Designed miniproteins, single chains. Designs and how they scored, part 20

Each design is a single chain, and the fold is of that chain. pLDDT is the mean over its residues in the fold that is shown.

## One batch from the design tools (miniprotein)

Design m668
Fold by ESMFold2-Fast:
Structure m668 (fold): chain A 74 residues (1-74)
Amino acid sequence: SPNELKITQLQVRAIGLIVEGELYIKQGDIEKAQQTIEELKKVLAELKKLGADEKVIKKIEERIAEIEEKVKKA
């Protein structure tokens, strides 16, 4: 279905943003890490709107929380 394809595309985008956020943290670029978190939260909101699986939503929320905690330590 169109929604299933869109959910898959957003999941791939979320994975890319998670990797980018982790890289910015390692580089000490906290401003770009924060911008990546904001984009990731927008992707999460779209996934929730499209009815993505609760397990997928929880995994992304967990990764956002991990990156946010690393930002707090910087």
Scores: mean pLDDT 87

Design m669
Fold by ESMFold2-Fast:
Order: structure tokens, then C-alpha cells, then sequence
Structure m669 (fold): chain A 65 residues (1-65)
């Protein structure tokens, strides 16, 4: 499903964001990262299928950075 793809991409991005934050001296717990993923997924579930597909494209771009 589109939501499963969004979850996969968010889970791939989360470790990269945590690493960047830690390199800047910002402490981010795994619990905080998981909570952020769940909040984004809850928001994504309210979107139309076309909006979910556009979100996937944006997240795929972010993974490639």
C-alpha cells in the first residue's frame, strides 16, 4: 500500500536525520524518532492517494541525499 511505502521511506530517513542531529551535538532518542514517524504516518493517512504518491516522491528524493 502507499502507507506501507511511506513507512519504509520514513524508517530509511530516520537514522540519517538522527546521525545529522548527533553530529551537531543534538541528542535525539530512538523513542522520539519513532514518535515522529508515527505522527507523519497519521498525517499521511488523512491525505488523498495522489497526495500520498507526491509525498512518496519527495521522501524518495530525501533518501537519495
Amino acid sequence: SLLERIRELLEKIAPKQKAIAESLGIKVSDEEMEARVERILALAATLSPEQQENLILGLEWAVEL
Scores: mean pLDDT 82

Design m670
Fold by ESMFold2-Fast:
Structure m670 (fold): chain A 106 residues (1-106)
Amino acid sequence: MEVGERAREAGERGGPEGGAAAGEGAARGGLRASDAGGSASSAAAAGVAGSGAVMGAELGLSPEDTARDAYAAGSGAGRAGEEGGERAREEALRGAEEAERLAEEA
C-alpha cells in the first residue's frame, strides 16, 4: 500500500478540508511509525507537509494544492514506516486509513 497515494486520493475527494484532514491523518501515522522505530526525520517531514495542508485549507487554497500536501505527508509517513520494522510499517498504513476516514468526515 502507498500511504502518499491514499492520502492524495482521499484529499481530492474531500475538497480543501478533506486535503487538510488527510494530511493530518497521514502525519499522525508518521509520528506513530517513528514511535515504533521508524525514521524521526521522515515523520517530521510528514508533519510539516500535514501542517501545510491545514494552512492551505485555512487560506482557501485549491483542493489540488491541499491534496498535494496530503500526498507529501503520506509519503513521509510511508518512508518512516519503511525505515523501521514491521510495527512501524503497520502504523504508517494505519495513518493512510485515518487519512481516508478523516477526509470523508470533513
Scores: mean pLDDT 78

Design m671
Fold by ESMFold2-Fast:
Structure m671 (fold): chain A 88 residues (1-88)
Amino acid sequence: SIETVSRRIALSLRLIGILEDYRLTGKLSEEQAREIIELSEELIELGASKAELQLALEGLQLVLQYSTDPALIERAQKLIAKIEELLS
């Protein structure tokens, strides 16, 4: 639907914004890490394209690298596994 496509575009643009901010600053906050997880979960639920899943995967890898929250790390690991399965 138009609503689903529009939502996926909005989620992807926000995720790109976080990744661009990280590239410029070299920093990822815990709030950004949580947002990456939430954006990735919704993209998967909305049937994200391969490109959108690859974008989510890039963000989730940063969560694993920079987050100190074990709950966020566990959520990111589960989402990475799910995305890798979807890309197979």
Scores: mean pLDDT 91

Design m672
Fold by ESMFold2-Fast:
Structure m672 (fold): chain A 92 residues (1-92)
Amino acid sequence: MAEEFKKKAEQALANGDLETARIYYGKAADEALRQGNWEEALEYYEKALSLAQTPADRFGLHFGLALAASRAGNVKLAGKHFDEAMKILDEM
């Protein structure tokens, strides 16, 4: 469940484990997206993106943000994150 992943992410942040926190915020976002909780998915993907260190991680999170924004009806935000994901892919 998204709440369980969120709790694990918050515990990882408290311990200074930014990579584990990124992974669990990403899992929380994916679960929220699967359940149709698009605003929660946007929040968790943004938290994961703030912790992302590699191009591959940033690519996946921008793609997730684009999908969640699109499902929420925010076409401009979806376009922005899709463009960022494509730029990152071109740099890999």
Scores: mean pLDDT 85

Design m673
Fold by ESMFold2-Fast:
Structure m673 (fold): chain A 57 residues (1-57)
Amino acid sequence: MAKEVVIAGAGEKGTAEAVALAKAEPDAHLLIGDLNEERARATGAAVEAAGGKATVV
């Protein structure tokens, strides 16, 4: 089942929540946005390392 979730803000708190969501909902596709592109990409990498799917926007 395809499910899309938007995460605004890729700080330490946002990264932890994104990883937790990816573990709880493995079919979820996480859309990660942050003004700091490097931080957004780091959050995306953490989600993928946890077995989730992420796209940086």
Scores: mean pLDDT 74

Design m674
Fold by ESMFold2-Fast:
Structure m674 (fold): chain A 86 residues (1-86)
Amino acid sequence: MKVEATVETKQEGDTAHITLTAKALSEKVAVTGSVLTKEGPRTIASAVINKGETLTFEHSLPAEEAIGAQIYAAGKLVASKDFEKL
């Protein structure tokens, strides 16, 4: 399925903030947002969106737990990002 998706990550102290954005380019696109943790992937949001609709998922978790985030559309990985460390 056709989706434009982005993953943005930001760390503030001991907290990791993620923003998952997905825009549907087709009707009835199933979108799933997941956070990658040391214990594996966790689904944080799931929705069905229609052509031209944009979904934004915001989530925060402890930075020591956070590895990255992913967006899936119709069971396919469409965007991913690892959390930045300094």
Scores: mean pLDDT 79

Design m675
Fold by ESMFold2-Fast:
Structure m675 (fold): chain A 95 residues (1-95)
Amino acid sequence: EDEKILEQLKAIIERLKADPLDPQALSEALSLIQKYKDNPNPEIQKAVEELERLVAEAISQLLTDAVDTALEIRKENPNASIEEIEERVRERAAA
């Protein structure tokens, strides 16, 4: 069981190292962190901590990109509603 968990954690770590903003890998990382954060195995704890760091870095980058995109949208469309800006930021982030 622990070996299978470690294999799954390491696979997602490798995916995020190759593509830090992979949406599927980030989603799986968040699920794995939540599921295994309290696991008593030290190797699993270390892998979860590495995933937490990678996810935190990715979120920080996405937030910076989202803010920059929102500012650009507002500059191009000064009368845009908050809802319209949010939709366009979400669309750009998904692309």
Scores: mean pLDDT 80

Design m676
Fold by ESMFold2-Fast:
Structure m676 (fold): chain A 91 residues (1-91)
Amino acid sequence: DKLEKFYEEIAELIAEYYGTVEGLDKEKVEEIKKEALKELKSHSEEEIEEGIEVLKKGLKKVEENPPADWSDKYKALVDYAKQVIEIYEKI
């Protein structure tokens, strides 16, 4: 149950990231969400843990050198990455 909820929350956050950071339209965001959810459900717990590490590295990279014109996108990325990491660490 908790792991299923985690998969759904990550898929939703990934979709929000692409909608906010990449500025994709609603149609593409919905496709990304569905694809992310399918991929997450196909992964092992170990692979999810690896994904979280990749997310942590991505967050650190953006924090070290944020693009000047990405203020809103930067905040969305940071908030979503932190949210996912905290949810994972509490499971």
Scores: mean pLDDT 73

Design m677
Fold by ESMFold2-Fast:
Structure m677 (fold): chain A 92 residues (1-92)
Amino acid sequence: MTPEEIAKEAEKKILSLIPDSLTVEQQIRFELAVRSIVDALVRALKEGKPIDKEKLIKDVEYYLDTVAKENGIPEEVREEIIKIMKELVEKL
C-alpha cells in the first residue's frame, strides 16, 4: 500500500463514522476538515518535508476534537475518529 492509499483508507473510515443525525451543513464542515488534514499530510510527505509526528498528533487531536464538538459529533465517535487519525500519522 502507498502512503496515499493508507491516508485515503483512514479518511474513508473516519467519514463512515459521521452520524446520520447531523445536519448536512455539520456533515460538510466536518468532512472538509478531515479531507483538508489528510490532503495536507499526503502533500507534506510527497514533498519530503520533515514531520514532527508528536506535535502534529497533538495539533490534529485538538483541531479535530474542536471541530467535532462544534458540529455535534458524540464523544465516543470523536474518540474513535481521533484514534484513527493518530494511527494514520504514526504510519506515515
Scores: mean pLDDT 82

Design m678
Fold by ESMFold2-Fast:
Structure m678 (fold): chain A 68 residues (1-68)
Amino acid sequence: SSQSESRAKSFEAYLKKNNQPVSKAVLKLASELLGFQLTDEHYEELAKLKNITEALQEMIKLDKLLKS
């Protein structure tokens, strides 16, 4: 929905502006805003990427694979 997309964009901008580190908690929150269906283990692996933009792109790819 346009609401979830708007929230995701605002959240990404907030994380980048505030130099927020990639963390399991941050990725879980992003997942809830974007409607992703990921496991705790996926968030732990994604948190290792250290770059929020790369982590979000990998989350999108993983979500598509899990829904396929």
Scores: mean pLDDT 71

Design m679
Fold by ESMFold2-Fast:
Structure m679 (fold): chain A 74 residues (1-74)
Amino acid sequence: SEELEKELEELRKEQIEITSEIARELLTGLTDLLDAKVEGGDVESKLEELRRINEENNRRDQEIMERIKELKAK
């Protein structure tokens, strides 16, 4: 179906955009963690923040993967 292929292409674009956003957020978090280590700051707090960001990002990626799977199953 042409409609199905179009929906899959749009989801692929959305997945790329989310992946790019995730990469930027993780790089920022890692930079903050490294800065905390160098400055003797609260490394544990920054590490927990990074874990929460990763968990949220994994949830977003999983949602898109499920939508792609549902469309492919049609």
Scores: mean pLDDT 75

Design m680
Fold by ESMFold2-Fast:
Structure m680 (fold): chain A 61 residues (1-61)
Amino acid sequence: SEVDRLEAEILALVERHMPAEAAYYREVLELIRREAPSDETALAMLQTLRAELDRIVAQAA
């Protein structure tokens, strides 16, 4: 699913650029999966998280 794809992409990004934070972001992803009332809401939350991570990675480069 699109949710599973974004989760995998976020984890890969974190493990590559922010490995010390991997455990934290796994918890965030689990929280989104548990608390989102629909796949559409989960996708919106994951897209927001991905955009934030892209900004953090760009700032660190």
Scores: mean pLDDT 84

Design m681
Fold by ESMFold2-Fast:
Structure m681 (fold): chain A 65 residues (1-65)
Amino acid sequence: DPEAIARAVALAVGDKEGVEFTPEQIDAVVQAVLDWDAANGDKIPPELRVPALAQHALDAARATL
């Protein structure tokens, strides 16, 4: 589930960096991952989809810092 992966990664990044993301910031990370998955999810091998979603969520969460 791209939304669940994005939300979990955003919370993990916040915890690691010692910052508390707002619900709106978490939703922005989720939306970025969902937009990426809609555009690119069908273009990557299924075995790489979950790692790709996690990496995109990580990049989006770090961009929010």
Scores: mean pLDDT 79

Design m682
Fold by ESMFold2-Fast:
Order: C-alpha cells, then sequence, then structure tokens
Structure m682 (fold): chain A 103 residues (1-103)
C-alpha cells in the first residue's frame, strides 16, 4: 500500500509539471520545443523498458492530451519499483521548485 500512495503522489506532481510545461509551450508557440519535450519523454520511457508506452506518451504530449498522458504515466509508475517511484518524486519536486522561482 506504500507503493500505491507513492504512485498517487508521483502522478499528482507529474500532473502539475506537465500542465505548467504544456501551458508554457502553448504561450511560446514553439513547435520545436514541444517536439523535443515529447521526444525526450519517449526516450526516457524506452530507457525504463516501456518503449510502447513511450511512443503513446509522445503522441499524447504532441496532441496536448493531458488526460491520456497521465493515464499512460500512471500505468508505467505502477510497474516501477518502490525505489524508482521515490526517485521520480524527488526529480519532480526539484523541477517544480524551479518553476516556482520563475513564476
Amino acid sequence: NEKEKLVEEALKLFKEYLKIKLENLEKSGDQEALEKEAEAWQKYFEQLGFKEQGKEFKEAVLNKDLEKALEIWKEVLKKLSLEQVKAEIDVLKVVLDRYKENK
């Protein structure tokens, strides 16, 4: 049950991150930045062993489909180890803190 709570925390932080990132990309109109973001996530998922989910996540990001992106990420988080989910939370907290400083 500790893993379920960590998956929920990671998903909540990721939702905040992705919403901010997509809003910033929409405001900039930078299609190249959107493509690079989507490609970076695809590569990251592939490195974690989720090649198919990485491809689906890339398409969700390119379509700005936040709900679909979160659905895919939740399924990946459920398959990660407890330690990997904790690492994702730590990374997201650092990234979100940087966004707070630039608000």
Scores: mean pLDDT 81

Design m683
Fold by ESMFold2-Fast:
Structure m683 (fold): chain A 65 residues (1-65)
Amino acid sequence: SAALAEAVRIAEEAARRVREAALAGDYDTAMQIVEETRARIAAIPGAEAFARYAERELRKLLEQL
């Protein structure tokens, strides 16, 4: 669906930004990106479940850096 495609695009861009912030040592900015991304995806009708999935995956990514 168009909603899911947009949610995936937002999550992929967020993953890149989370990596950049974490590698720069800016954990607060990385966490803010995770939270803002979850809220942005949750605002897309039909993507609410994906928002929770994306948050979990971004937090896992952050923990691995």
Scores: mean pLDDT 85

Design m684
Fold by ESMFold2-Fast:
Structure m684 (fold): chain A 81 residues (1-81)
Amino acid sequence: APTPEEIEREIHVSMVIMRLSVLKQYTEASEEAEKAIEAIVAGDAEAAEEHTRKALEKAGYSKEETEKWVERVREAAEAVA
């Protein structure tokens, strides 16, 4: 059976991907959000961070809010790797 830590990591990764999928569907940031999701699934933290910043800036998020999202996206990509 999966451990509580493994379950929490899977929940975190799934929630981050879901949030980016919402941005993909409802904003002009769709291409960058898609690339961020692909980078998370590949465990590429640097690419996930870059594409997340571009997606959120295109979607009209502040730089402060963008960096908070980027931290969570980086953690999700590192959890996959």
Scores: mean pLDDT 82

Design m685
Fold by ESMFold2-Fast:
Structure m685 (fold): chain A 104 residues (1-104)
Amino acid sequence: MNTDVEYEEVEAALAEGFERLRREGDPTPAEIEELLAELERLAEQIANSDEEKRRELYLKGLELAARALRLLAEVLRRLGREELAEALEEQARELEELVKKARE
């Protein structure tokens, strides 16, 4: 599958999973929502920041994005969606490698 189709399948599975977990009182959806909100705030800060600060904020954004993807993968694993979970973990790994290389 191409990346776009894979992303849509992940999104649909997560939406159904989040409804179920929220109904069960699981904190994981709320934790992911908080990370996504922090990423949105960082995106605004990056847009309004000086070049020097922008670089640091961008790297922090990549770290938070990787963390969010790993939590999303955990949700998918709990739902029995192993292949989709592995796809998100691979994306998280790519972001973690980008951060590591940028810090060199």
Scores: mean pLDDT 77

Design m686
Fold by ESMFold2-Fast:
Structure m686 (fold): chain A 87 residues (1-87)
Amino acid sequence: MFEELLAEARRVLRELADPSATAEQRLALFERFLARVEAHLDQLSPEQRAAMLEELEKAAAGASLALSPEQRRHVAERMRAFAARAE
């Protein structure tokens, strides 16, 4: 599972690096990746959860490049909620 999540992280970050990606596409990529990590959080060791949090932080930063201030606040709130759950 962890290797599959790392592969997904690499794919998401690659797509977020595409300057043609719209705000809607960026937000959707971030939300889908976050949801997948959340769905498998109990299958990850504490070290693997920390690694996934770092990858999600990179994805949140990448998504935020083309987002409105309101959408950026939404992403920040989603990340805080995840960090609290993942610890």
Scores: mean pLDDT 82

Design m687
Fold by ESMFold2-Fast:
Structure m687 (fold): chain A 74 residues (1-74)
Amino acid sequence: SMALERRKLTLYVAVKLLGAALSAVELIKDPKQREEDLRVLREAAEELKEEAEELGDEETVELAEELLERIEEL
């Protein structure tokens, strides 16, 4: 259905945008602000991963997992 296709596309784009946000957060010089922003990104990525799993969107799940791995390395 068009609604399902649009939902999957929205989720994929959201994960891509979080990846771009992570690149910006990596440049934050204040350690406290950086840690708080990383926490927000992690929570958002976890929520998007859960929704992608519910939709059976394996590509978006993998993308969200890669994002979570990047966050954990920081």
Scores: mean pLDDT 86

Design m688
Fold by ESMFold2-Fast:
Structure m688 (fold): chain A 90 residues (1-90)
Amino acid sequence: ARLAELIARAAALAAELAERARPLLEEYLAAVAAQDYARAAELAAELEAAVEELAREILRVMEEIRRIGSEEEVQRAHELVLTPLAELAA
């Protein structure tokens, strides 16, 4: 019960982080392509601020999963967290 809830929470937080980061990352890449490095720096700061809280909560939840979960359950949680983040990086 608790473990399944934590795994679902980690996955949901990772999806929210990726969803929030995507438009900021797209604007950042557009600014870099336009050689507007001042705007790129501003967007990088906004991206960091926007995702910092979510990233910290994901790490906290993952630490709890690692403490109470089996090796298999920890691996499943990592895969669910990394999937939306890897798609963002691709």
Scores: mean pLDDT 82

Design m689
Fold by ESMFold2-Fast:
Structure m689 (fold): chain A 100 residues (1-100)
Amino acid sequence: ELEKILELLEEIKELYEKLAKDPRASEELRELFKALVEKIREFMERIKKLSEEKAKEEAKTFVEWLIDAVEKLKEKYPEYSEELEKILELLEEIKEILEK
């Protein structure tokens, strides 16, 4: 299960990396996406060093935080709602894995 969570976090990170390079986004928005990439990268490195039980516990808190962040971004930047919805779907998949 931890391997699947890491795989989904990598996909989310890659989607934010793509958004961070979007020339149509403002510099401030691109920096925000870069910050999210870095937070996900650091979190993935952190949980790889933990026991599976502890990694899942921390992943639940982190995923809930990311869901809140995505919802706020969708409200502020509706022009990115399709891309952000895709990220939200991946986050919800991680949440389902953690609730099993």
Scores: mean pLDDT 85

Design m690
Fold by ESMFold2-Fast:
Structure m690 (fold): chain A 92 residues (1-92)
Amino acid sequence: MEELKKKADELIAILKDPSASELEKRKALKELVDIILTSENVELQLYILDKLKEVPKSELLEKFLEFISGVSENEEVSKKAKELLKEKFPEK
């Protein structure tokens, strides 16, 4: 679990890096989706979503949050993703 948390932190750092390419950011978001969906640890899933509050607004982030909110079977994770969508993308 600590290894997945470290990996998530690295992926979040890529999303916050203004020099990172769109391809690198898409790859980072895909890997974060995989971590969230394959992990049975709700604390890790919520940790990742909380860290995404620090990531700049982008269409990729919006689609990521919409996807997680729709496919997550855990109500807390789904709710957190929907709350983050409302905060960052309130007009949608």
Scores: mean pLDDT 78

Design m691
Fold by ESMFold2-Fast:
Structure m691 (fold): chain A 82 residues (1-82)
Amino acid sequence: SEGFEEERQRLLNLVDQAIAEADALMATVPLTPELRARYDRIVALGRQLRAAVFDPSVAPSEVLALEEQLRAEVAAFRALVA
């Protein structure tokens, strides 16, 4: 059970870091509809992942898929801002 709590905290920290990075990047560039849409997607994925880690009905594979999607969207957003 402690391993599950450590993993939950890791995923919650990932969500917080992803949103904080997206917020910081948005502050450095002119806001376009594309950047806004990608930012909204990061926030939505973060909310889904946060909900999933507290929901015992969600399979671990679904949680991992949300993590992979969030990481991919943040990487894509970072590349667009660079």
Scores: mean pLDDT 85

Design m692
Fold by ESMFold2-Fast:
Structure m692 (fold): chain A 92 residues (1-92)
Amino acid sequence: MVTNEELKELLEKAKEAYEKKDLEEAVRYLEELADLALQAIRQHQPIDLELVKEAKEIAEKVIKEEKDPELKLRAREVLATLELVIQQLEEQ
């Protein structure tokens, strides 16, 4: 079962990696967060909308700053997943 505490831990790790300009590590944590958030939505489990929105903001910043096209694509895929999760949470 996905917990808000688990998602928050991944968000904090992504924020720390982004602040250190380790964009690959930031994307890795955001990918894990996005997968868990999607799993929670599939299981009709309530998760914190503001937490998911904050993860989306980090993904958008990575997309703007990343030069590697492959890592940028991964960040865009994370953004798309987080936007889907936000839409599902706002429709509930």
Scores: mean pLDDT 85

Design m693
Fold by ESMFold2-Fast:
Structure m693 (fold): chain A 78 residues (1-78)
Amino acid sequence: AQAALDAVMETLLRYAEKYASPEVIDEVRRIYEEAKGASVEEQKQAIVRIFNLLKENLSDEQFDEVVLEVERTAAAVA
């Protein structure tokens, strides 16, 4: 479970760094760092917050790529 959460979080950060503005990247990094050492439930909420932030700040095509890679990553480490 932790490996899946870590892998998903790292995937979200990588896509933020690839497509998002510097301000959005900084916010994603902040949420990512706050999630380190947090409870599983808090880590899941962090993933939801990052996902929503990317949905609002990326194009539909870029966000669809994020969704597919997150699903692939979660399946591979589950």
Scores: mean pLDDT 81

Design m694
Fold by ESMFold2-Fast:
Structure m694 (fold): chain A 66 residues (1-66)
Amino acid sequence: HMEELQKEADEYYRKAKELVEKIIKTGKASDETINEARYYAAKAAGLDPSRREELGKLLQEAMKAN
């Protein structure tokens, strides 16, 4: 069970990071894309709280770039 939760946390983390990097790189994102990044980041942090600070910083960078 814990291995499955870690895999889910890693998947949500990867999705959040990919979306954040895309937002930063393009400098433009829809509200839908930003909300999706926030959703995956929240899921990842919920499953693995140790990543919460990193994900919060990545979301702030995305918001600044957009």
Scores: mean pLDDT 79

Design m695
Fold by ESMFold2-Fast:
Structure m695 (fold): chain A 109 residues (1-109)
Amino acid sequence: SASAAAQAAADREAARNMIRLVGEKLGLPDEVIDELIAALDKGTRALTPEQRERAVEAITEGLLNPDDPEARKRAVEALKELAKNGTPSDIVRVVGEALARAAERRAAA
């Protein structure tokens, strides 16, 4: 339907913007961010709740510890896996939650 198509387009645009935002925060080169955004349109299967939670944790830790190479590496790999395998809706949810958790934990510190 027209409403479903409009929602899908909005979710894709939001997912692209969220990948760019987090990629920049993780210090990824523009070329790598553009490759992740290109991969996004090919993901067709929804992630499980456990896969989403693992991605949220990995991205949150990378955002909180940008100078930790292992935390950053895990966050980048989680973002690549999201872009490749996640739906735009999964990406919006996971990245949104990771940004929220990172902001909350920074405020508590």
Scores: mean pLDDT 80

Design m696
Fold by ESMFold2-Fast:
Structure m696 (fold): chain A 90 residues (1-90)
Amino acid sequence: TEKQRELMLKVLDDFEQALISLFPGREDEITAFFEELKEKIRAGELTLDQAVKMVEDFLDKLAEEFPEKKEEAETLKNAIRSVAERIKQQ
């Protein structure tokens, strides 16, 4: 629904800031990723589940380059899954 899309876009803004804080050397890449993701969601090109999968895959790529951040990345992956399930209930 439109309400679910609005909630997801807000959540993605919060996650973008969390990723920038966790991976400060990758700010430009993180910003570009979330801008493209949000545009596809606004255009109706992605489901909520597809958007979550893209964020999870991106976190996995960053954690592979920064293995010392793997635990924090897993925490963020669990958080986005949990938030997405709550949005689906709206």
Scores: mean pLDDT 85

Design m697
Fold by ESMFold2-Fast:
Structure m697 (fold): chain A 80 residues (1-80)
Amino acid sequence: SEELAREELELLREQIQAIKDYIKKNPNMTEEEKKEVKEQLDSLIKRAREILARSTNPELQAEAQRLIDEIEKLKKEIDK
């Protein structure tokens, strides 16, 4: 259902924001902490891709893709 997809995308957005805040607060992460955050980001990408794959709504597809792009940027930030 579209309503469930919207709720899932909103939860993904909240989880992405929480990870962004964590990265900002923790500029000196250990390699193990970086690995854990990357695993969380990979899980979020998978969930966003599942929404993208099952959605027929262009608005929801665009939002899912936007979240995937944001997660990919966060993965690059962690590698620095």
Scores: mean pLDDT 87

Design m698
Fold by ESMFold2-Fast:
Structure m698 (fold): chain A 57 residues (1-57)
Amino acid sequence: SRTARAGAEAGRAGDAAAAGAAGHELKQMVSPYGELGARAGTAGDAAGAAEYLERAA
C-alpha cells in the first residue's frame, strides 16, 4: 500500500513520528505489521518502524 511504503521511507529517513503514524493507520486495517510499526514509531525506533512497514507494503 502507499501508506506502508511512505511510512517505510519516512522511517528509513529517521522520521519515527511519520513512520509511527503510518503504522497506526495500517493498524486500523487490522495489519499486524502496522501495529508493530506504530509501536516502534512511538518508541522512537525509526529503523524498526521502517522494517515492519516494508512488510506491510
Scores: mean pLDDT 76

Design m699
Fold by ESMFold2-Fast:
Structure m699 (fold): chain A 60 residues (1-60)
Amino acid sequence: MEEEKRLKMLRFIARLSETNPLELVNEAMHVAQKALLEGKSVDEALAIAEEYAKKKQKEE
C-alpha cells in the first residue's frame, strides 16, 4: 500500500498551504507528481515542488 507516501505528500501540502495559496500549492504538487513519474523518489519530488513554490512566493 502507498499510504505512507500519500501521508507524506498530504503533510507537505498542508505545510505549503500555510505560506502559499491553494492554487499555487496545487501547481507545486502537480510538479511533484511529474517528478515521481520520471522515477524520482517522494523526497526528491517534494523538494522540487517546494522549490517551485518558493520561486513563486519570492516574486510576491
Scores: mean pLDDT 75

Design m700
Fold by ESMFold2-Fast:
Structure m700 (fold): chain A 92 residues (1-92)
Amino acid sequence: GLESLRKAAEAQPKKPKEEIEKLVEETKKFIEEALEKLLAGPLSEEELKKYEEKEEELLKRIKELLDPELLEKLEEVYEEMKEKVEKIEAEL
């Protein structure tokens, strides 16, 4: 789980703060845009593929950085996303 990934990240050299913050912002924006599109209705096949490709790109960059601060910030984004999803489900 996340704990194993954190321990792997702690074994790596520290990454520049700018790269961490950029990746966190890109991940947050991706999640927010995906949620907004899902709220507007079902995604087209072209839109779904575009989001899948962006997800793979972000995951690859996260794995390449393996920084503990990045993982902590991503956990915050995940918790915010989870709260928004639960609110949407309650309104359906």
Scores: mean pLDDT 70

Design m701
Fold by ESMFold2-Fast:
Formats: structure tokens, C-alpha cells, sequence
Structure m701 (fold): chain A 68 residues (1-68)
């Protein structure tokens, strides 16, 4: 199972690729903002929930990239 840091690194790689496509740029920016908001609210008590939400955002980003 990847760590939160590893998930964030994978998300960043996908998001950067989405930003290179004009048709997905706005959605990539929205996903990046969602991750920033999640990380801003990160505490030791909610880390597992944040992990799950980042994993879901990564899955959404990968599906968006597959359609680009």
C-alpha cells in the first residue's frame, strides 16, 4: 500500500500531465484545489480518511487522463 506521500507524488504526476491538455486544464485545477484543501485539514486523527479521499481523487484524475 503506498504512503500518503507516495499517493501525492502520483497525483502530482497525473495532474501535471492533465494541465498540458487544454480540454482537461480546468478539471485538473479543480482536482489540485481539492487535494490542497484536504491537506490543509490534515490531522493525525483524520489521516486515514484524507488518504482515502486522495486515493479517490487520484482515481478520478487517472480516469480523466484516460479520456483525454
Amino acid sequence: MPSLDQLLAEFQAVALQLLTHPETEAEARALLQEVVDLMAGLTPDNRDEVYRQVQELLARARELLARA
Scores: mean pLDDT 81

Design m702
Fold by ESMFold2-Fast:
Structure m702 (fold): chain A 71 residues (1-71)
Amino acid sequence: SSELQQFDKLEKQFLKEMPNMTPEQITEKTDQFIKEGKEIISKVENTKDQVILLMRLIGMSGEAQVLINQK
């Protein structure tokens, strides 16, 4: 679906940018990613796809916290 492609693009962009960010920037960008990700997920009609995207959203939040802890 177009929502899956939109989420994939958002996720890849965030992953690419995070290593070059300060902890403060990662925190702010994570909040933005969660907000935008939730908007995309709310438009997904397929329940299985919604669950997959929600798991990816949670996973990205966890990865961001790991990176903050390493800085």
Scores: mean pLDDT 84

